# Designed miniproteins, single chains, continued (3): the designs that were tried, part 63

Each design is a single chain, and the fold is of that chain. pLDDT is the mean over its residues in the fold that is shown.

## One batch from the design tools (miniprotein)

Design m10183
Fold by ESMFold2-Fast:
Structure m10183 (fold): chain A 94 residues (1-94)
Amino acid sequence: LKVEAKDITLPGKDSTATITVKVTTEGDRATAVTFLDASGKQIASTLVRDGETATFSVSLKKGEVKTITIEALVADAEGNLVEREEVTVTITVS
């Protein structure tokens, strides 16, 4: 399992950032992608397959910094968690 997302820097007074998460897994398995705020609270969740992307949009004001943690979880055929990856994205409005 590989999870790719990048930090975002937005110019402007008020901005909307779209976080794009690319998931790569060995074999075509469903991956649960969960977006968490800085306190660890779940904001959004979606299912993606190998090579697909998950997106989540957040609104910010100039001078704000927001941290979103992305968890990717893969279950086996029996429903047991077999793979987990985590990436953190920092969004800054300049």
Scores: mean pLDDT 78

Design m10184
Fold by ESMFold2-Fast:
Structure m10184 (fold): chain A 54 residues (1-54)
Amino acid sequence: PDLELLTSVPGIGRVLAQKILDEVANGKTLGEAMLSVPGVGPVTIQRLALALQQ
């Protein structure tokens, strides 16, 4: 995922999206990165999963 896709998800701002991408760059999967970033709740994870279905 890119920064633009992540920031398109309601509840994910640029700072939160960048933290998710930093965790992915550290070798985590997208799911692991989302769970490791403070402030990402289950509703936001579900919204991102829906956005990634294409």
Scores: mean pLDDT 72

Design m10185
Fold by ESMFold2-Fast:
Structure m10185 (fold): chain A 87 residues (1-87)
Amino acid sequence: MSPATARAILAAISLLMERGEMEERELVAEVVRLTGASKRTARRALDLLVEAGAAGRRQVGERTVVYVKDAERLFALGLEAQQILDS
């Protein structure tokens, strides 16, 4: 995992833990704002959280909402991302 992706993961985790759920477009925009990462890197970070089962996606009309699926997994992934930045 790149340091840019690790920073994006930590930002996404922070936002999801604070708010519980967010519209994907808003979450991506906030990760970009907080980290300076590209939209592609922010989306990759989000995809990694979903693939790991830490976050989930649901459709609400035309919008995709991202939610905390497993808070313990989300926390564990945050620790892994932090270790990458500390290396």
Scores: mean pLDDT 85

Design m10186
Fold by ESMFold2-Fast:
Structure m10186 (fold): chain A 88 residues (1-88)
Amino acid sequence: EKERTEKATEEVNKLGEKNKEESVKLAKENYEEGVEYLKKSSTEIIQESVEKEKGDGSINEISKTVAQKRKEALEEIEKLVKEKEQEE
C-alpha cells in the first residue's frame, strides 16, 4: 500500500514538474494559456492515477500531490509576471 502510493506520487511529481515547465513557457507569451494548460494537465494526471490505483485509497494522496504541484506552478508563473513588470 505505502510503496504503491509512493510510486504513484513520484510519477505525479515528475509529470507535475514537466507540466510546470510547459506552463511557465506558455505563460511567457500568454499567462492565460499557461494557466489553462496547467488545469488540463492536472485533470489528466488525476484521472490516469485514479484508474491505476483502484480500491486502495491512494486517490487522496495523489490529489494532494497534484494540487501542490499546481500551486507551485502558479506561483512560478506569478513570479515570472511580476519580475517582467519590475524589469520595465
Scores: mean pLDDT 66

Design m10187
Fold by ESMFold2-Fast:
Structure m10187 (fold): chain A 61 residues (1-61)
Amino acid sequence: APSLEELLAQLRAARAAETDPATRALIDGLIRGLESETDPAQVAALVEAGRLVLRALGIPV
């Protein structure tokens, strides 16, 4: 599994490459959550959600 820093970098790259507004909004929400959330359980859930989104987009994580 990627580190939090690697995951954030991959999500930001995916957002920059994404042309669908709904998918961009989803990725933006995940980035905001990962940058602002301090609860370990919520961070873990956002990390897993981010990995699932990246894999669904065909990005190896």
Scores: mean pLDDT 80

Design m10188
Fold by ESMFold2-Fast:
Structure m10188 (fold): chain A 92 residues (1-92)
Amino acid sequence: DILERMKTEKTIYLTESQLQNQSILAKIIEYLAGVKEKDHKELLEIAVLSYNDQHPEKKLTLSDLKDPKVAIEFLNWVAKAFGKDITFELKK
């Protein structure tokens, strides 16, 4: 379970399939931000808007998160933004 690993591990390895799953991305963001949201798409849209506000010259869309490397960089930004000592890496 990804959420249980995030409680005990400082480095979390995610597969491309996990990173392409919007529900998994949303659950990770819920944990990092300490929020609970029923609409996973709305949560991802809010998180992307927050990212774009801090990175106006390199804006992301939800479609960009389909790239596993972009999704990893995005999750690492979310973790740092909420002061979580967790690093995400792409699993081979």
Scores: mean pLDDT 82

Design m10189
Fold by ESMFold2-Fast:
Structure m10189 (fold): chain A 70 residues (1-70)
Amino acid sequence: MQGAIDLIRIAALLAEVEFLVKYHPDNKEEIKKAIEDAMKELQEILSRTDDPEVKKRIEEAMKKLEEILK
């Protein structure tokens, strides 16, 4: 069940950042902080997970967050 919880958390972190970018694009400092916080949590999940699906979702999420920072 930990893998399912981690997948939900990854989706929630990404959705929160995407919401800020879509509805508050001028709030650059808040977006940057949200991305930094999300990336830190994603790295923590990545360090403890053996689930290949979770690893794949983290890699995809981190790539999307890096694109938003550009």
Scores: mean pLDDT 80

Design m10190
Fold by ESMFold2-Fast:
Structure m10190 (fold): chain A 84 residues (1-84)
Amino acid sequence: VRELLEEAVKAYKEGDYEKALELLGEALREAERTGGRAERARVLAEFLRATKDKIAEEAEKLGEDREEVLAALDEEIARLEALA
């Protein structure tokens, strides 16, 4: 799980979104298999925390407000961490 998560974060930061989503999907499936919904939520929260600046930058390029996107991501991370 940890290795898949690290590779997914790296791929996302490098702009290889297809590879990032594939690796993230594998990490989330393995997390759910080994630790259930709580572990899946924790892994997803770690991915979002590691990639939130890149997500906000990409959203800003699409006309979204960067601060609003960051606030929404921080709120979602907190919700996911509460499930773990």
Scores: mean pLDDT 80

Design m10191
Fold by ESMFold2-Fast:
Structure m10191 (fold): chain A 71 residues (1-71)
Amino acid sequence: DVDKMIEEFLERLRRGENVPALGAEEITEEQYREILIRTQTKVIEELKENRPLTADEEADIARMEEELKKA
């Protein structure tokens, strides 16, 4: 399920991974892009919730947002 992939991808992003390790062979480049876009959107939306995030989480969010905007 895409939602599960997004959540696990977010967890891996916190570890410094920029590629989905949720079975890269099972995920097409199109699905990968969709996951990145949805992940970025969801994470940014959580930021707008005014929730205190760890510095590490904020850094990962900022990096993902910048990465997708440059793509």
Scores: mean pLDDT 61

Design m10192
Fold by ESMFold2-Fast:
Formats: sequence, structure tokens, C-alpha cells
Structure m10192 (fold): chain A 75 residues (1-75)
Amino acid sequence: SAIDHLEAAIEALKAGDYAAASEHLRAAARDPSTPAEYRATLLTMADDLARHPLSPEQRARLIAELERIRAALEA
């Protein structure tokens, strides 16, 4: 599910595995239950992770953003 992929992306980010995080964000975006606005955001996040490294502060902010998206999908 989209929620399972978001959880996996968050765990990958905590582990510093940006390739795995990017893959899971793309999988969440492909899930039919994901609203179009979140799909675009998740794909942008995945592409950004592929282009440049994150600072610890940037990683924490991205994790917080994904937690907010996860909460919205659970509603």
C-alpha cells in the first residue's frame, strides 16, 4: 500500500539509504489510492534524493513531511 511504502521510505531515510527511499517514494506515488497532488510531491522528493545529498537537518524535515503525508492518507 501507499502507507507501507511511505513507512519504508522513512526507515530508509533514517538508515541513510537514499536509493531505497527514492524507490519507495516512487512506489507510493504509483499506488492508485494516492491523491494526484501527493503523487506529484512524492515524485519530486524521489528525484531530489537522486540528485544531491541531504544534511541531517534536511533529512529530519523530509521525514516530518512524509509523516504528514502518511497521516493525510490515513484520514
Scores: mean pLDDT 82

Design m10193
Fold by ESMFold2-Fast:
Structure m10193 (fold): chain A 113 residues (1-113)
Amino acid sequence: DPLLEELKEAIENGDIEKALALLEQIINEYLNTDKASEIADKIAEIFLSSKNALTISRLIVRLVKDEELLKKFVALLLSSKNKAIQLSVPGILRTAFVPDEEIEKIIEEAKKL
């Protein structure tokens, strides 16, 4: 998928603004589609395997500042049929220093989407 390839390159290059824009585009294209679970798996792989952990953390910090985009992002990841990816969501949010109480609220709200 060209968007996922561009997202991976933007993250590895430390281009947070481009990565955020691409992630928003991917979420809007695939959330609530038959490909959502496949895309969730690929995004999780990019995030968990990235050589640029600092850029991942900064990207998640930017997502946390956009309440609607954050809920859609979490909803997309929770659409994965892979239980390990669903269970990785709290860990991903912790990289942005989100408190556990807030993580629980975000996940519950995302489940309603």
Scores: mean pLDDT 83

Design m10194
Fold by ESMFold2-Fast:
Order: structure tokens, then sequence, then C-alpha cells
Structure m10194 (fold): chain A 56 residues (1-56)
């Protein structure tokens, strides 16, 4: 069920954002993990995440 995966993607994004804010060296790894979690809808989710990050 995609709804479950969508929720996981949201949580992963939140974690990645947190790492970025902290300025941690592991920020990149957190982002990579978020992409992995959204593999089923990587294309769709990636576009959305990219737009948000680019805007920030």
Amino acid sequence: HMEELRKQLREAGEHARKAWETGDGEAQEHIDRAIELGKPVAEWSRAGVRAEVAAA
C-alpha cells in the first residue's frame, strides 16, 4: 500500500532536514537514506523533494 510508503518518505525527509540544520557531516547519508525509503515512488518523490530543497 503506497500510503504506508508515503508516510515513511515523509519521516525520512524530516530526518534529512534535521541533519542538514545541525550541520552534521552525516547529513548526506541521511538524505541518501530518505531516497532509499522512497524507492517505489523515487521519481515522483524526488521531484518534490528537489523542488523543496532548491527553494530553501
Scores: mean pLDDT 61

Design m10195
Fold by ESMFold2-Fast:
Structure m10195 (fold): chain A 80 residues (1-80)
Amino acid sequence: SLRDQLRDVVHGILTGLGREAGVPEEELQALKSRIDAAIDAGDLDTLRALVDEFIERYAPPELRPGLRAVVDQGIAAVRA
């Protein structure tokens, strides 16, 4: 489903950035749970805010626009 694809994309971003930045596994799992709850509730605005905060904190500046674009594309597909 489109929601499962969005979930996989977001989880991939969190895992990739989190591993590079040395984020504790428990913190990553807690954030993934919050994101999963937002997706399941159809609260895509909360999803976007949570992922954007993580990207801003942990992603190199040069990767941020591309990562945001991928997330926004997934959200747009779910909303369509």
Scores: mean pLDDT 86

Design m10196
Fold by ESMFold2-Fast:
Structure m10196 (fold): chain A 87 residues (1-87)
Amino acid sequence: SSVDVFVSSFTIYERDGELWVKITVEVRENGEIIDQITVETRLDDLEDGFQKILDELSKLPVVDQESLDSLRSSLRFIARIARRLAE
């Protein structure tokens, strides 16, 4: 089977004078969505939000460590871009 784990959506927005980030991750098996996780967090708490996504995905038997490591790299890249856009 083919399993894909990827960031499907990413948004930066302002709430009550603070910058927030909304991130959606999809898990697909053979092109079918089997899970979808959305986290909203302050920009300053972004790494905690990422860990929640990774922890939830690690519970899925079809998601291996290589997929989680790839996703972690993608999330780190997104964090860097988000912080630069907030400057």
Scores: mean pLDDT 84

Design m10197
Fold by ESMFold2-Fast:
Structure m10197 (fold): chain A 98 residues (1-98)
Amino acid sequence: SEMDLIRDIALAYRAIVADLAARGQITPEAAAEAMELTREAIRLASTGDPSLIPKARELLRKAREIIDTGTPHISGEDAARMSGRILRAIGDGLDREL
C-alpha cells in the first residue's frame, strides 16, 4: 500500500540521517529536524487514513531536502531569515541578540 511505502521510505531516511550524523556530515539541528519529520510521517502512515497521504508525503519531501543539502529548515538563523517578523518578535524577548 502507499502507506506502507511511506513508512518504508521514512525508515530508510531515518537510517540515512543517523549515519550522516554519526559521521559528522550533517549538523545536529538538521539531523534532529529530519528525525522529527520522518517520525511524524511514520505516525501518519500508522493511522491507515488515506486522507493523510499528502501530509506524510510533504513531511518526507522536507526530510529528503535536509538530507540532500545538510541544511535545517528551522535552525535559529535560517528560521529568522525564512519566517520573518514572527521569529524576530520572539527573538526580541531573548537575553541575547539574534
Scores: mean pLDDT 73

Design m10198
Fold by ESMFold2-Fast:
Structure m10198 (fold): chain A 76 residues (1-76)
Amino acid sequence: MSVEDRVRAALARLFAERGPTVVLSEEELRELAAALGVSPAQLLEAIRRLAAEGLITLEERVDAAGRRLLVLTAAP
């Protein structure tokens, strides 16, 4: 199974549990990467590839404290 396939499966579970829009903090991104056995950079790259393929919508935000947030929306 590719990194992208594992990430896609993990995101499908998050969408099932949290609804069609999921917000991941930088800390949650690190925890998810560790759970999948990949680096945070590899996880972010896989997420960006899924967004490029139209399977999700990705929006990167920074909060008022300078903390990175990823807003992920499931494709319809």
Scores: mean pLDDT 81

Design m10199
Fold by ESMFold2-Fast:
Structure m10199 (fold): chain A 70 residues (1-70)
Amino acid sequence: APSQQQQLADLVQEVLDRYGVGPSPEGLDRAADYLAEGKPEKAREALVQGALENGLSAAEAQARIAQLRA
């Protein structure tokens, strides 16, 4: 199974592909916490909320995805 960091990166990519913006740092932190608790749907909800509320640019989101996959 992929690591929690890889799962988070995949969810961030999904949000970026759908909304054209990435989640805020606060949304990323909440999603990471939910993934650690085994709650992937709550993680997705946190990322979507973070993208709609002060989301990162596409370029910043791609840089963050690269960091999570490293």
Scores: mean pLDDT 81

Design m10200
Fold by ESMFold2-Fast:
Structure m10200 (fold): chain A 61 residues (1-61)
Amino acid sequence: SHAQELLRALARRDSGLTDEQIDEMVEAVRAGDWERLRRIAEEAGLSLRAAESLARALLAA
């Protein structure tokens, strides 16, 4: 969707996330794998809250 494309573009630009990291965050939230989400967030320099919010927004888009 256009909203998902825009959110991905903003995540890459503003947070320095790779497409692979974005995909892993979304899958971690879908699976309830908070350990995985935390590791990706730490690698990207994001708070766990920010990572969860982004992944949930992408799942809703």
Scores: mean pLDDT 83

Design m10201
Fold by ESMFold2-Fast:
Structure m10201 (fold): chain A 82 residues (1-82)
Amino acid sequence: DEEVRKRILEELDKIANYEDVVGAAKNLQRIMETEASGEVFREVVSEYPDRRKVAATLMELASEGYTGAGFGPLALELINPL
């Protein structure tokens, strides 16, 4: 549980700082879909200071041909974590 929260924060920090953005986005999607409960994921994301910046970066990836990778829906989870 706490290890999953740390992993979410690590991947969010990578995207916010433009460090391995595509890899971090894929890791966040995997964590959201298979490792974290929706409640845990939304709690961590809702408390993340740069979540709007992360969501914008994920939307940019989705528009640049990664739409099929689920980055658009992932960005929506960051905008509406409730």
Scores: mean pLDDT 75

Design m10202
Fold by ESMFold2-Fast:
Structure m10202 (fold): chain A 90 residues (1-90)
Amino acid sequence: STAAEIEAATKEEELPKLEELALEVLKKLIEMLEKGKSAEEIEEWLLEEAKKEPIESAKLLLEAIAKLVKEALETLGPEEVKKVLLEQLK
């Protein structure tokens, strides 16, 4: 699974950077959803950010988020996805 690949690639010293990256991505996803960005635009942004990452675990995390967010937006719609993401900030 993608989660197992991320776990295997993650070094202990990279955890704070992954946590910071996840929080920044979460905030940006909420902003993009509030601006009415499509699932395709959000996926494209995440995949471009993944290409810029020098850390393998961070790249895999962004690629995994891209797939999960696209699937969630197509299945649940933007309002429900936004609600779930906002709950993660609490």
Scores: mean pLDDT 79

Design m10203
Fold by ESMFold2-Fast:
Order: sequence, then C-alpha cells, then structure tokens
Structure m10203 (fold): chain A 80 residues (1-80)
Amino acid sequence: SMEELRELFEKNREKLLEIATSDSASQHTLNLLLSLAELLEDEELKKAVIEKAEERNLKIEIVPLSVGEAEALLTYLLSL
C-alpha cells in the first residue's frame, strides 16, 4: 500500500539522501531516486537528486511509478 511504502521510505530517508548526495551514485540510481521522490512527494529528496545530477552533468528524468514498482525500487536502492 502507499502507506506501507511511505513508512518504509521514512524509516530509510537518511540513507536515501546519502545515496542521492554521493558522488558514486549512477545516473540510473539517481533516476530511480527522482522517480521515487516524485511519487512520495518528497521535495527535499527531489531537490537533492536534481542538484547532484546538475553538478555531475547527468541527464535524469521522472518515470511514473506504480506503488508496487516503487516498493521494488526502494528495496533495490536500500541494497546498494
């Protein structure tokens, strides 16, 4: 559910921000974080990803996600 996704996200928010602001995150990882931030309406994470992508001259875009896709992607991101 969206509520369960949001709870899992909030619990791991600091780790996701660390990934978003790291110089080692791939373009693919930043795309996933941006798409997840858009679905969850997290403006701070969205801004962090955009600023890091601009700094690193990476092209990123928002891909619409279903709740199930977002749950799978969040699990993947947390495995990094």
Scores: mean pLDDT 84

Design m10204
Fold by ESMFold2-Fast:
Structure m10204 (fold): chain A 80 residues (1-80)
Amino acid sequence: MEPSPIERLLAVMTEFDALLRQLSPEQRAALLAEFEARLAALKAETGYDSDTASDAEEEAVTERLLEIAEGMVKEARALV
Protein backbone atom coordinates (compact mmCIF):
# COMPACT_ATOMS: atom_id res chain seq x y z
CA MET A 1 0.00 0.00 0.00
CA GLU A 2 1.56 3.23 -1.20
CA PRO A 3 0.29 6.68 -0.16
CA SER A 4 -1.62 8.66 -2.81
CA PRO A 5 0.19 11.43 -4.76
CA ILE A 6 -1.75 14.02 -2.73
CA GLU A 7 -0.69 12.41 0.57
CA ARG A 8 2.95 12.28 -0.58
CA LEU A 9 2.84 15.93 -1.66
CA LEU A 10 1.25 17.08 1.60
CA ALA A 11 3.83 15.14 3.62
CA VAL A 12 6.74 16.67 1.66
CA MET A 13 5.26 20.18 1.93
CA THR A 14 4.62 19.81 5.67
CA GLU A 15 8.16 18.58 6.39
CA PHE A 16 9.63 21.30 4.16
CA ASP A 17 7.73 24.10 5.91
CA ALA A 18 8.57 22.81 9.41
CA LEU A 19 12.28 22.28 8.67
CA LEU A 20 12.82 25.63 6.93
CA ARG A 21 11.73 27.46 10.10
CA GLN A 22 14.53 25.92 12.20
CA LEU A 23 17.48 25.55 9.81
CA SER A 24 20.53 27.75 9.27
CA PRO A 25 21.02 29.25 5.77
CA GLU A 26 23.67 26.62 4.94
CA GLN A 27 21.42 23.74 6.04
CA ARG A 28 18.50 25.26 4.10
CA ALA A 29 20.54 25.16 0.86
CA ALA A 30 21.18 21.41 1.23
CA LEU A 31 17.56 20.73 2.22
CA LEU A 32 16.25 22.75 -0.74
CA ALA A 33 18.20 20.55 -3.16
CA GLU A 34 16.72 17.44 -1.53
CA PHE A 35 13.15 18.78 -1.65
CA GLU A 36 13.57 19.92 -5.27
CA ALA A 37 14.62 16.36 -6.16
CA ARG A 38 11.67 14.87 -4.22
CA LEU A 39 9.18 17.20 -5.92
CA ALA A 40 10.63 16.45 -9.37
CA ALA A 41 10.35 12.69 -8.70
CA LEU A 42 6.77 13.08 -7.44
CA LYS A 43 5.81 15.17 -10.48
CA ALA A 44 7.24 12.50 -12.80
CA GLU A 45 5.37 9.73 -10.92
CA THR A 46 2.00 11.56 -11.22
CA GLY A 47 2.40 11.64 -15.01
CA TYR A 48 0.39 14.83 -15.62
CA ASP A 49 -1.52 13.29 -18.51
CA SER A 50 -5.10 12.08 -19.08
CA ASP A 51 -4.03 8.47 -18.39
CA THR A 52 -3.10 9.42 -14.80
CA ALA A 53 -6.49 10.96 -13.95
CA SER A 54 -8.88 8.35 -12.59
CA ASP A 55 -10.45 11.21 -10.58
CA ALA A 56 -10.44 14.61 -12.29
CA GLU A 57 -10.78 16.50 -8.99
CA GLU A 58 -7.88 14.58 -7.42
CA GLU A 59 -5.70 15.32 -10.47
CA ALA A 60 -6.58 19.04 -10.30
CA VAL A 61 -5.74 19.15 -6.57
CA THR A 62 -2.44 17.31 -7.18
CA GLU A 63 -1.46 19.79 -9.91
CA ARG A 64 -2.36 22.73 -7.65
CA LEU A 65 -0.36 21.30 -4.74
CA LEU A 66 2.70 20.72 -6.95
CA GLU A 67 2.52 24.35 -8.12
CA ILE A 68 2.33 25.53 -4.50
CA ALA A 69 5.20 23.23 -3.45
CA GLU A 70 7.38 24.41 -6.36
CA GLY A 71 6.55 28.00 -5.38
CA MET A 72 7.57 27.32 -1.77
CA VAL A 73 10.92 25.88 -2.91
CA LYS A 74 11.51 28.85 -5.23
CA GLU A 75 10.70 31.36 -2.46
CA ALA A 76 12.92 29.53 0.04
CA ARG A 77 15.78 29.33 -2.48
CA ALA A 78 15.60 33.12 -2.89
CA LEU A 79 16.23 33.37 0.89
CA VAL A 80 19.38 31.20 0.74
Scores: mean pLDDT 67

Design m10205
Fold by ESMFold2-Fast:
Structure m10205 (fold): chain A 90 residues (1-90)
Amino acid sequence: SAGERLVEALGRAAQALREAGLTKEAQEVAELGHEVAVALNEGDIKKALEYAEKGIKVAEEALKKVKDPEMRRRVEEAIREVREAAKEIE
């Protein structure tokens, strides 16, 4: 489902940030991904999308600190997947 892809994409962004050494930002994105999953399970689509947008914002700010081109690309791809999945839920 689009909801599953949204949560998985946020998880991939968190993992790429963690591998890049951005542990705090990775934890924030992972927690927001969990909040998205909870909101979707409760049927609160608006709240899920608000948490997803917060996750995107954290990931985009963290991306400025990522020096490894491969890790940058993985975070950018995950952000795109989050945006695409969010549009399918809307």
Scores: mean pLDDT 85

Design m10206
Fold by ESMFold2-Fast:
Structure m10206 (fold): chain A 55 residues (1-55)
Amino acid sequence: AAKARIQELLREVVREAGMPYSDEEIAAMSPEEAAARAELLGRRDAAAEIRELAA
């Protein structure tokens, strides 16, 4: 459940930013990498949720 939600959040963030990430690349990211990427793309809210899901 948590892993699927993390991937969903990251897909939303990268889609909004227009970033060229594949579903495979998103699925391969660790929760730490996903949170850092969301924060870098201006979605601190998504980054915080990812960190909570990973804890």
Scores: mean pLDDT 77

Design m10207
Fold by ESMFold2-Fast:
Structure m10207 (fold): chain A 60 residues (1-60)
Amino acid sequence: SLGEEGLRRYIDAMVEAGAEAEKLKAENPDMTGREYIDYFTEKFNERAAEIRAELARRLA
């Protein structure tokens, strides 16, 4: 179902956003926990918006 596919895409988005945040932290060791969370949240929200748009388009 599209709902199950959507959940998998959101999980992948979380993993990818986490990987980007870890990469940025490795390059910026002085990064605070708040900056890490803010960056992760921003990257996840970007991917989540793309997933929502794609799923909405497929349901049209």
Scores: mean pLDDT 83

Design m10208
Fold by ESMFold2-Fast:
Structure m10208 (fold): chain A 66 residues (1-66)
Amino acid sequence: AKAVEKAFDKFIKENNLQVPPQYKRSKNDYLLLSKNGKSIEEISEIIANDLVNGKVLTQEQKDQLV
């Protein structure tokens, strides 16, 4: 969870993306997904999909993140 959050925050900062708070899942939501048996890779995919649907990331940028 922490590694995913740090990698995600770094990606956002390096690409100068404006991510509205509603497109960021809380740490608790990611921890719940992990607790329910979701892998870090699956959680990263879910985060990336949320950003693509919000048009913050392109599909190609998502593929590079996950």
Scores: mean pLDDT 59

Design m10209
Fold by ESMFold2-Fast:
Structure m10209 (fold): chain A 68 residues (1-68)
Amino acid sequence: SLLDELKKIVESLTDEQLAEILGITVEQARVLKTAILRADSEEQANAVLEAITGLTLEEFLEKLKSYL
């Protein structure tokens, strides 16, 4: 699933790398990473991502893939 792919990618990144990719603080990246890894559905992950970053799950995943 898209959620499983997202979780795999964020688990492969350090908090520092995720912060750099998104242009946020390391602390914010840690909180976001934890929330994504604990998400039970694509809908839940999308809601959290949009609230914090303004990006959809798909847009967030594309941004991460372009960095990797």
Scores: mean pLDDT 80

Design m10210
Fold by ESMFold2-Fast:
Structure m10210 (fold): chain A 60 residues (1-60)
Amino acid sequence: SPLEKAKEIIEKLVGYEKPTVEEYQRLVDAVAKELGVSREEARILVMEALTEIYKEKQKK
């Protein structure tokens, strides 16, 4: 799914570490280019992917 691909891209770029605001914008750009989607669609995908990653980090 696009969400799973976004999570994969985030993992490659930041290694599942919590990204900075600047890194977040770079993730949006990377996802938009990699998946061939609009920047707005990439924002939604990155936001959802980061939410799932953060949920896992909060368990630790």
Scores: mean pLDDT 72

Design m10211
Fold by ESMFold2-Fast:
Structure m10211 (fold): chain A 81 residues (1-81)
Amino acid sequence: MLSEEEREELIRRIEYLRDHALSVVTDPEKKAEIEELADRAIELARNGEPIEKIEKEMLRMVKLLYEAVPDYTGELRPPDP
């Protein structure tokens, strides 16, 4: 189970990844998929699910980003606290 601090940091990372992906992905179908995966990952984090489950959803979001923007070279990191 994630600590409160780890959970909040993870949610911030998921939100950053979602927002960044939605800024570069132009395909509305891929945008919808990314939003659904982000919502799922955030719900898992809020419910205190194991980090491994949350990371699987985040990795799927990253995969969709690379599939939608093959030449993407951006860094997917949360903003500094």
Scores: mean pLDDT 74

Design m10212
Fold by ESMFold2-Fast:
Structure m10212 (fold): chain A 61 residues (1-61)
Amino acid sequence: SALLERIREAAESERGFLRALQLLGTLTDLASAREAARILLKVARTEQGRAAIEALVARLE
C-alpha cells in the first residue's frame, strides 16, 4: 500500500524514524502493521523505539 511505501522511505533516515512511527500508528490492518514493524525494527536503535513499534502493532491484535 502507499502507506507502507511512505513508512519504508521515512525509515531510511534517523529524522524520518518518528514520522515512520506516526504512519505505523495510522494503519488499521494487522498485516500491513506487521510489515511496517518489520521494516522499522531493522532501523530502530533504542529499546524505547522497539517498544513503541511493538505497542503500535499490539493495538491491532
Scores: mean pLDDT 75

Design m10213
Fold by ESMFold2-Fast:
Structure m10213 (fold): chain A 105 residues (1-105)
Amino acid sequence: SEELRRRIRELRARAEELTKSPDPEVREIAEIALSALGFAELLLELGFEEEAERIVAKVQETIDALEAGDIEKAREKVEELRRLVTRALREHADAIIAYLDSLLE
């Protein structure tokens, strides 16, 4: 959806700012959030909108925690995010690989 793509763009900008943090853990979690947003965009292109929405919502929770300085909460949210991404990747691996092959060839 256009609304979800706009939300991804806004979250990407916020995560990019967090990658400039002097705290290496904040930078690491922000980089994971950026990667997850890229994966959510891929899921949207493949038509898996509901899963993309869940990942984007978890990225927002992670970024909100980082911006609040709540590193413990950010760790918890990034673990949940990793589980969501891993599950979606396993469930849709063949579709993802086929799409990436078509893009690179």
Scores: mean pLDDT 88

Design m10214
Fold by ESMFold2-Fast:
Formats: structure tokens, C-alpha cells, sequence
Structure m10214 (fold): chain A 66 residues (1-66)
């Protein structure tokens, strides 16, 4: 039996899971929260370059939340 059939089944199952809007929202919220926490950490403990990147990134996240 062809490996192509197994790969096709796996891709279809993955697409069905990714198409779930509730899971997509949960993942998005988790990612944004984690990225914000990381940026805040860089503002406190990072060097000047990292702080500038963190400030720019936080500003972009704030605009996305509007």
C-alpha cells in the first residue's frame, strides 16, 4: 500500500484540526500573551538593542488589540 495514502489521511486530519475556529483563537491568544511577556522581560533585563526591539514589538501588539 502506498505511503501517499497515509500522508494524505494525516494531512486531512491536520487540516480538520486547524480549521477549528475555537482552537485557532486559543492558540492566537496564548501566542500573543507569551510574546508580550517575553517582550516585557527584555525591557527589564535586555540590552539597549533588545529593549528597542521589545518596545517596537509591544507597540505592534497594542495596535493589534485595538
Amino acid sequence: MELEELEKELKEKAKEQEADPSKEKEMREFTIRAQREAAELLLREGNEEEREDARAYLAKLEELEK
Scores: mean pLDDT 68

Design m10215
Fold by ESMFold2-Fast:
Structure m10215 (fold): chain A 67 residues (1-67)
Amino acid sequence: SVDAEVERMLRLSRGVEAGLEAAGRRRRVLVAVHDGTKASAEAAERVRALAEERGWELLEGTDIPLK
């Protein structure tokens, strides 16, 4: 579901922030990674909107299988 994909991206975002904090960096980031499915693409749009609303950095990627 789209909500499950949003939650996945939010978990990834927390992981990235934790890694940055461990390196002595306090940064506000959100990660949007979609795998080519419609649900993950819609979730990425929602995460992008959240980053814009919060004024946080957005890290975007695609993880589409080669074949």
Scores: mean pLDDT 75

Design m10216
Fold by ESMFold2-Fast:
Structure m10216 (fold): chain A 68 residues (1-68)
Amino acid sequence: GALLEELEAILKSTSDPQEGARRVIALLREQGLSKKEAVELLKEVIQRTSDEVARKAALIAALELLRE
């Protein structure tokens, strides 16, 4: 869906996985998603993305959401 495509675009737009993670966490919070919903969406990004930096950023974001 549109949100998944937006997440992928953000993650691919940065070379820093920490910055990418921070930006997608902010977007997911702004969209009002629960932690569970946000983590599931990030898992979909990880599974479908061939970009190593984007995959790492998505993983960092998922781990940070689970940690809180």
Scores: mean pLDDT 82

Design m10217
Fold by ESMFold2-Fast:
Structure m10217 (fold): chain A 70 residues (1-70)
Amino acid sequence: GDKEETRRELEKAKEAIRRGDYEEAERHLVRALLNDPSFAEKLAAAGRALGEGDVERALELLEEVIEELE
């Protein structure tokens, strides 16, 4: 997949989470998955953490994926 597009979508997801816009964050996570499905397991875990209200865990998982894209 396109690493730069995936990274951009994940950065937008993090910003949406920080704003409390979880619906927009979910849309960016879906777009990241469509660009690179190899991170599906970690992105699913991030979405689950967000659904449970564990914002810190969700952000940590997204940062891990961004680091792996480099």
Scores: mean pLDDT 83

Design m10218
Fold by ESMFold2-Fast:
Structure m10218 (fold): chain A 81 residues (1-81)
Amino acid sequence: MSVDVRIRGDRLYIEAEGLTLEQKEKLIKFVKSLKPERILVFIDGNKLIIVARGLTPEQIEKLLEFIKSLKPDKLTVTVHH
């Protein structure tokens, strides 16, 4: 697993590769359970992209732990505080 964290503007951006369909659904459901102010989800066959706004730092940490538990082949996260 490769994990890159970058700061890019005012949104949480997550890009995950190598997740199964079931794992993608679990991740989307988990992010929705955090009740972000806005969520955008893009699914390409090999790639899941999630953009979320309004998550607290504590919620972001919980989300990152959850994603790491799914063991994606590649994970890129950008966040601005």
Scores: mean pLDDT 74

Design m10219
Fold by ESMFold2-Fast:
Structure m10219 (fold): chain A 64 residues (1-64)
Amino acid sequence: KVIKSEEVEKAAEYLRKFEEAMQKNDFEKAIKYFDEYWKYLKGGSDEAREKILETLKAEEKRRQ
């Protein structure tokens, strides 16, 4: 689709911040930015969100 909403742009921005946090191994910030991304994604499944957060928490534990 060629039509873009402001919410799509905000979601892309938070996704970028999430990726930057992941590159820095700052999983606490990555989780926070993913939550913001999820708010703008609308229509995503709660199960998919939960699986991604579980993966991020596992990576955080691996660092400890």
Scores: mean pLDDT 68

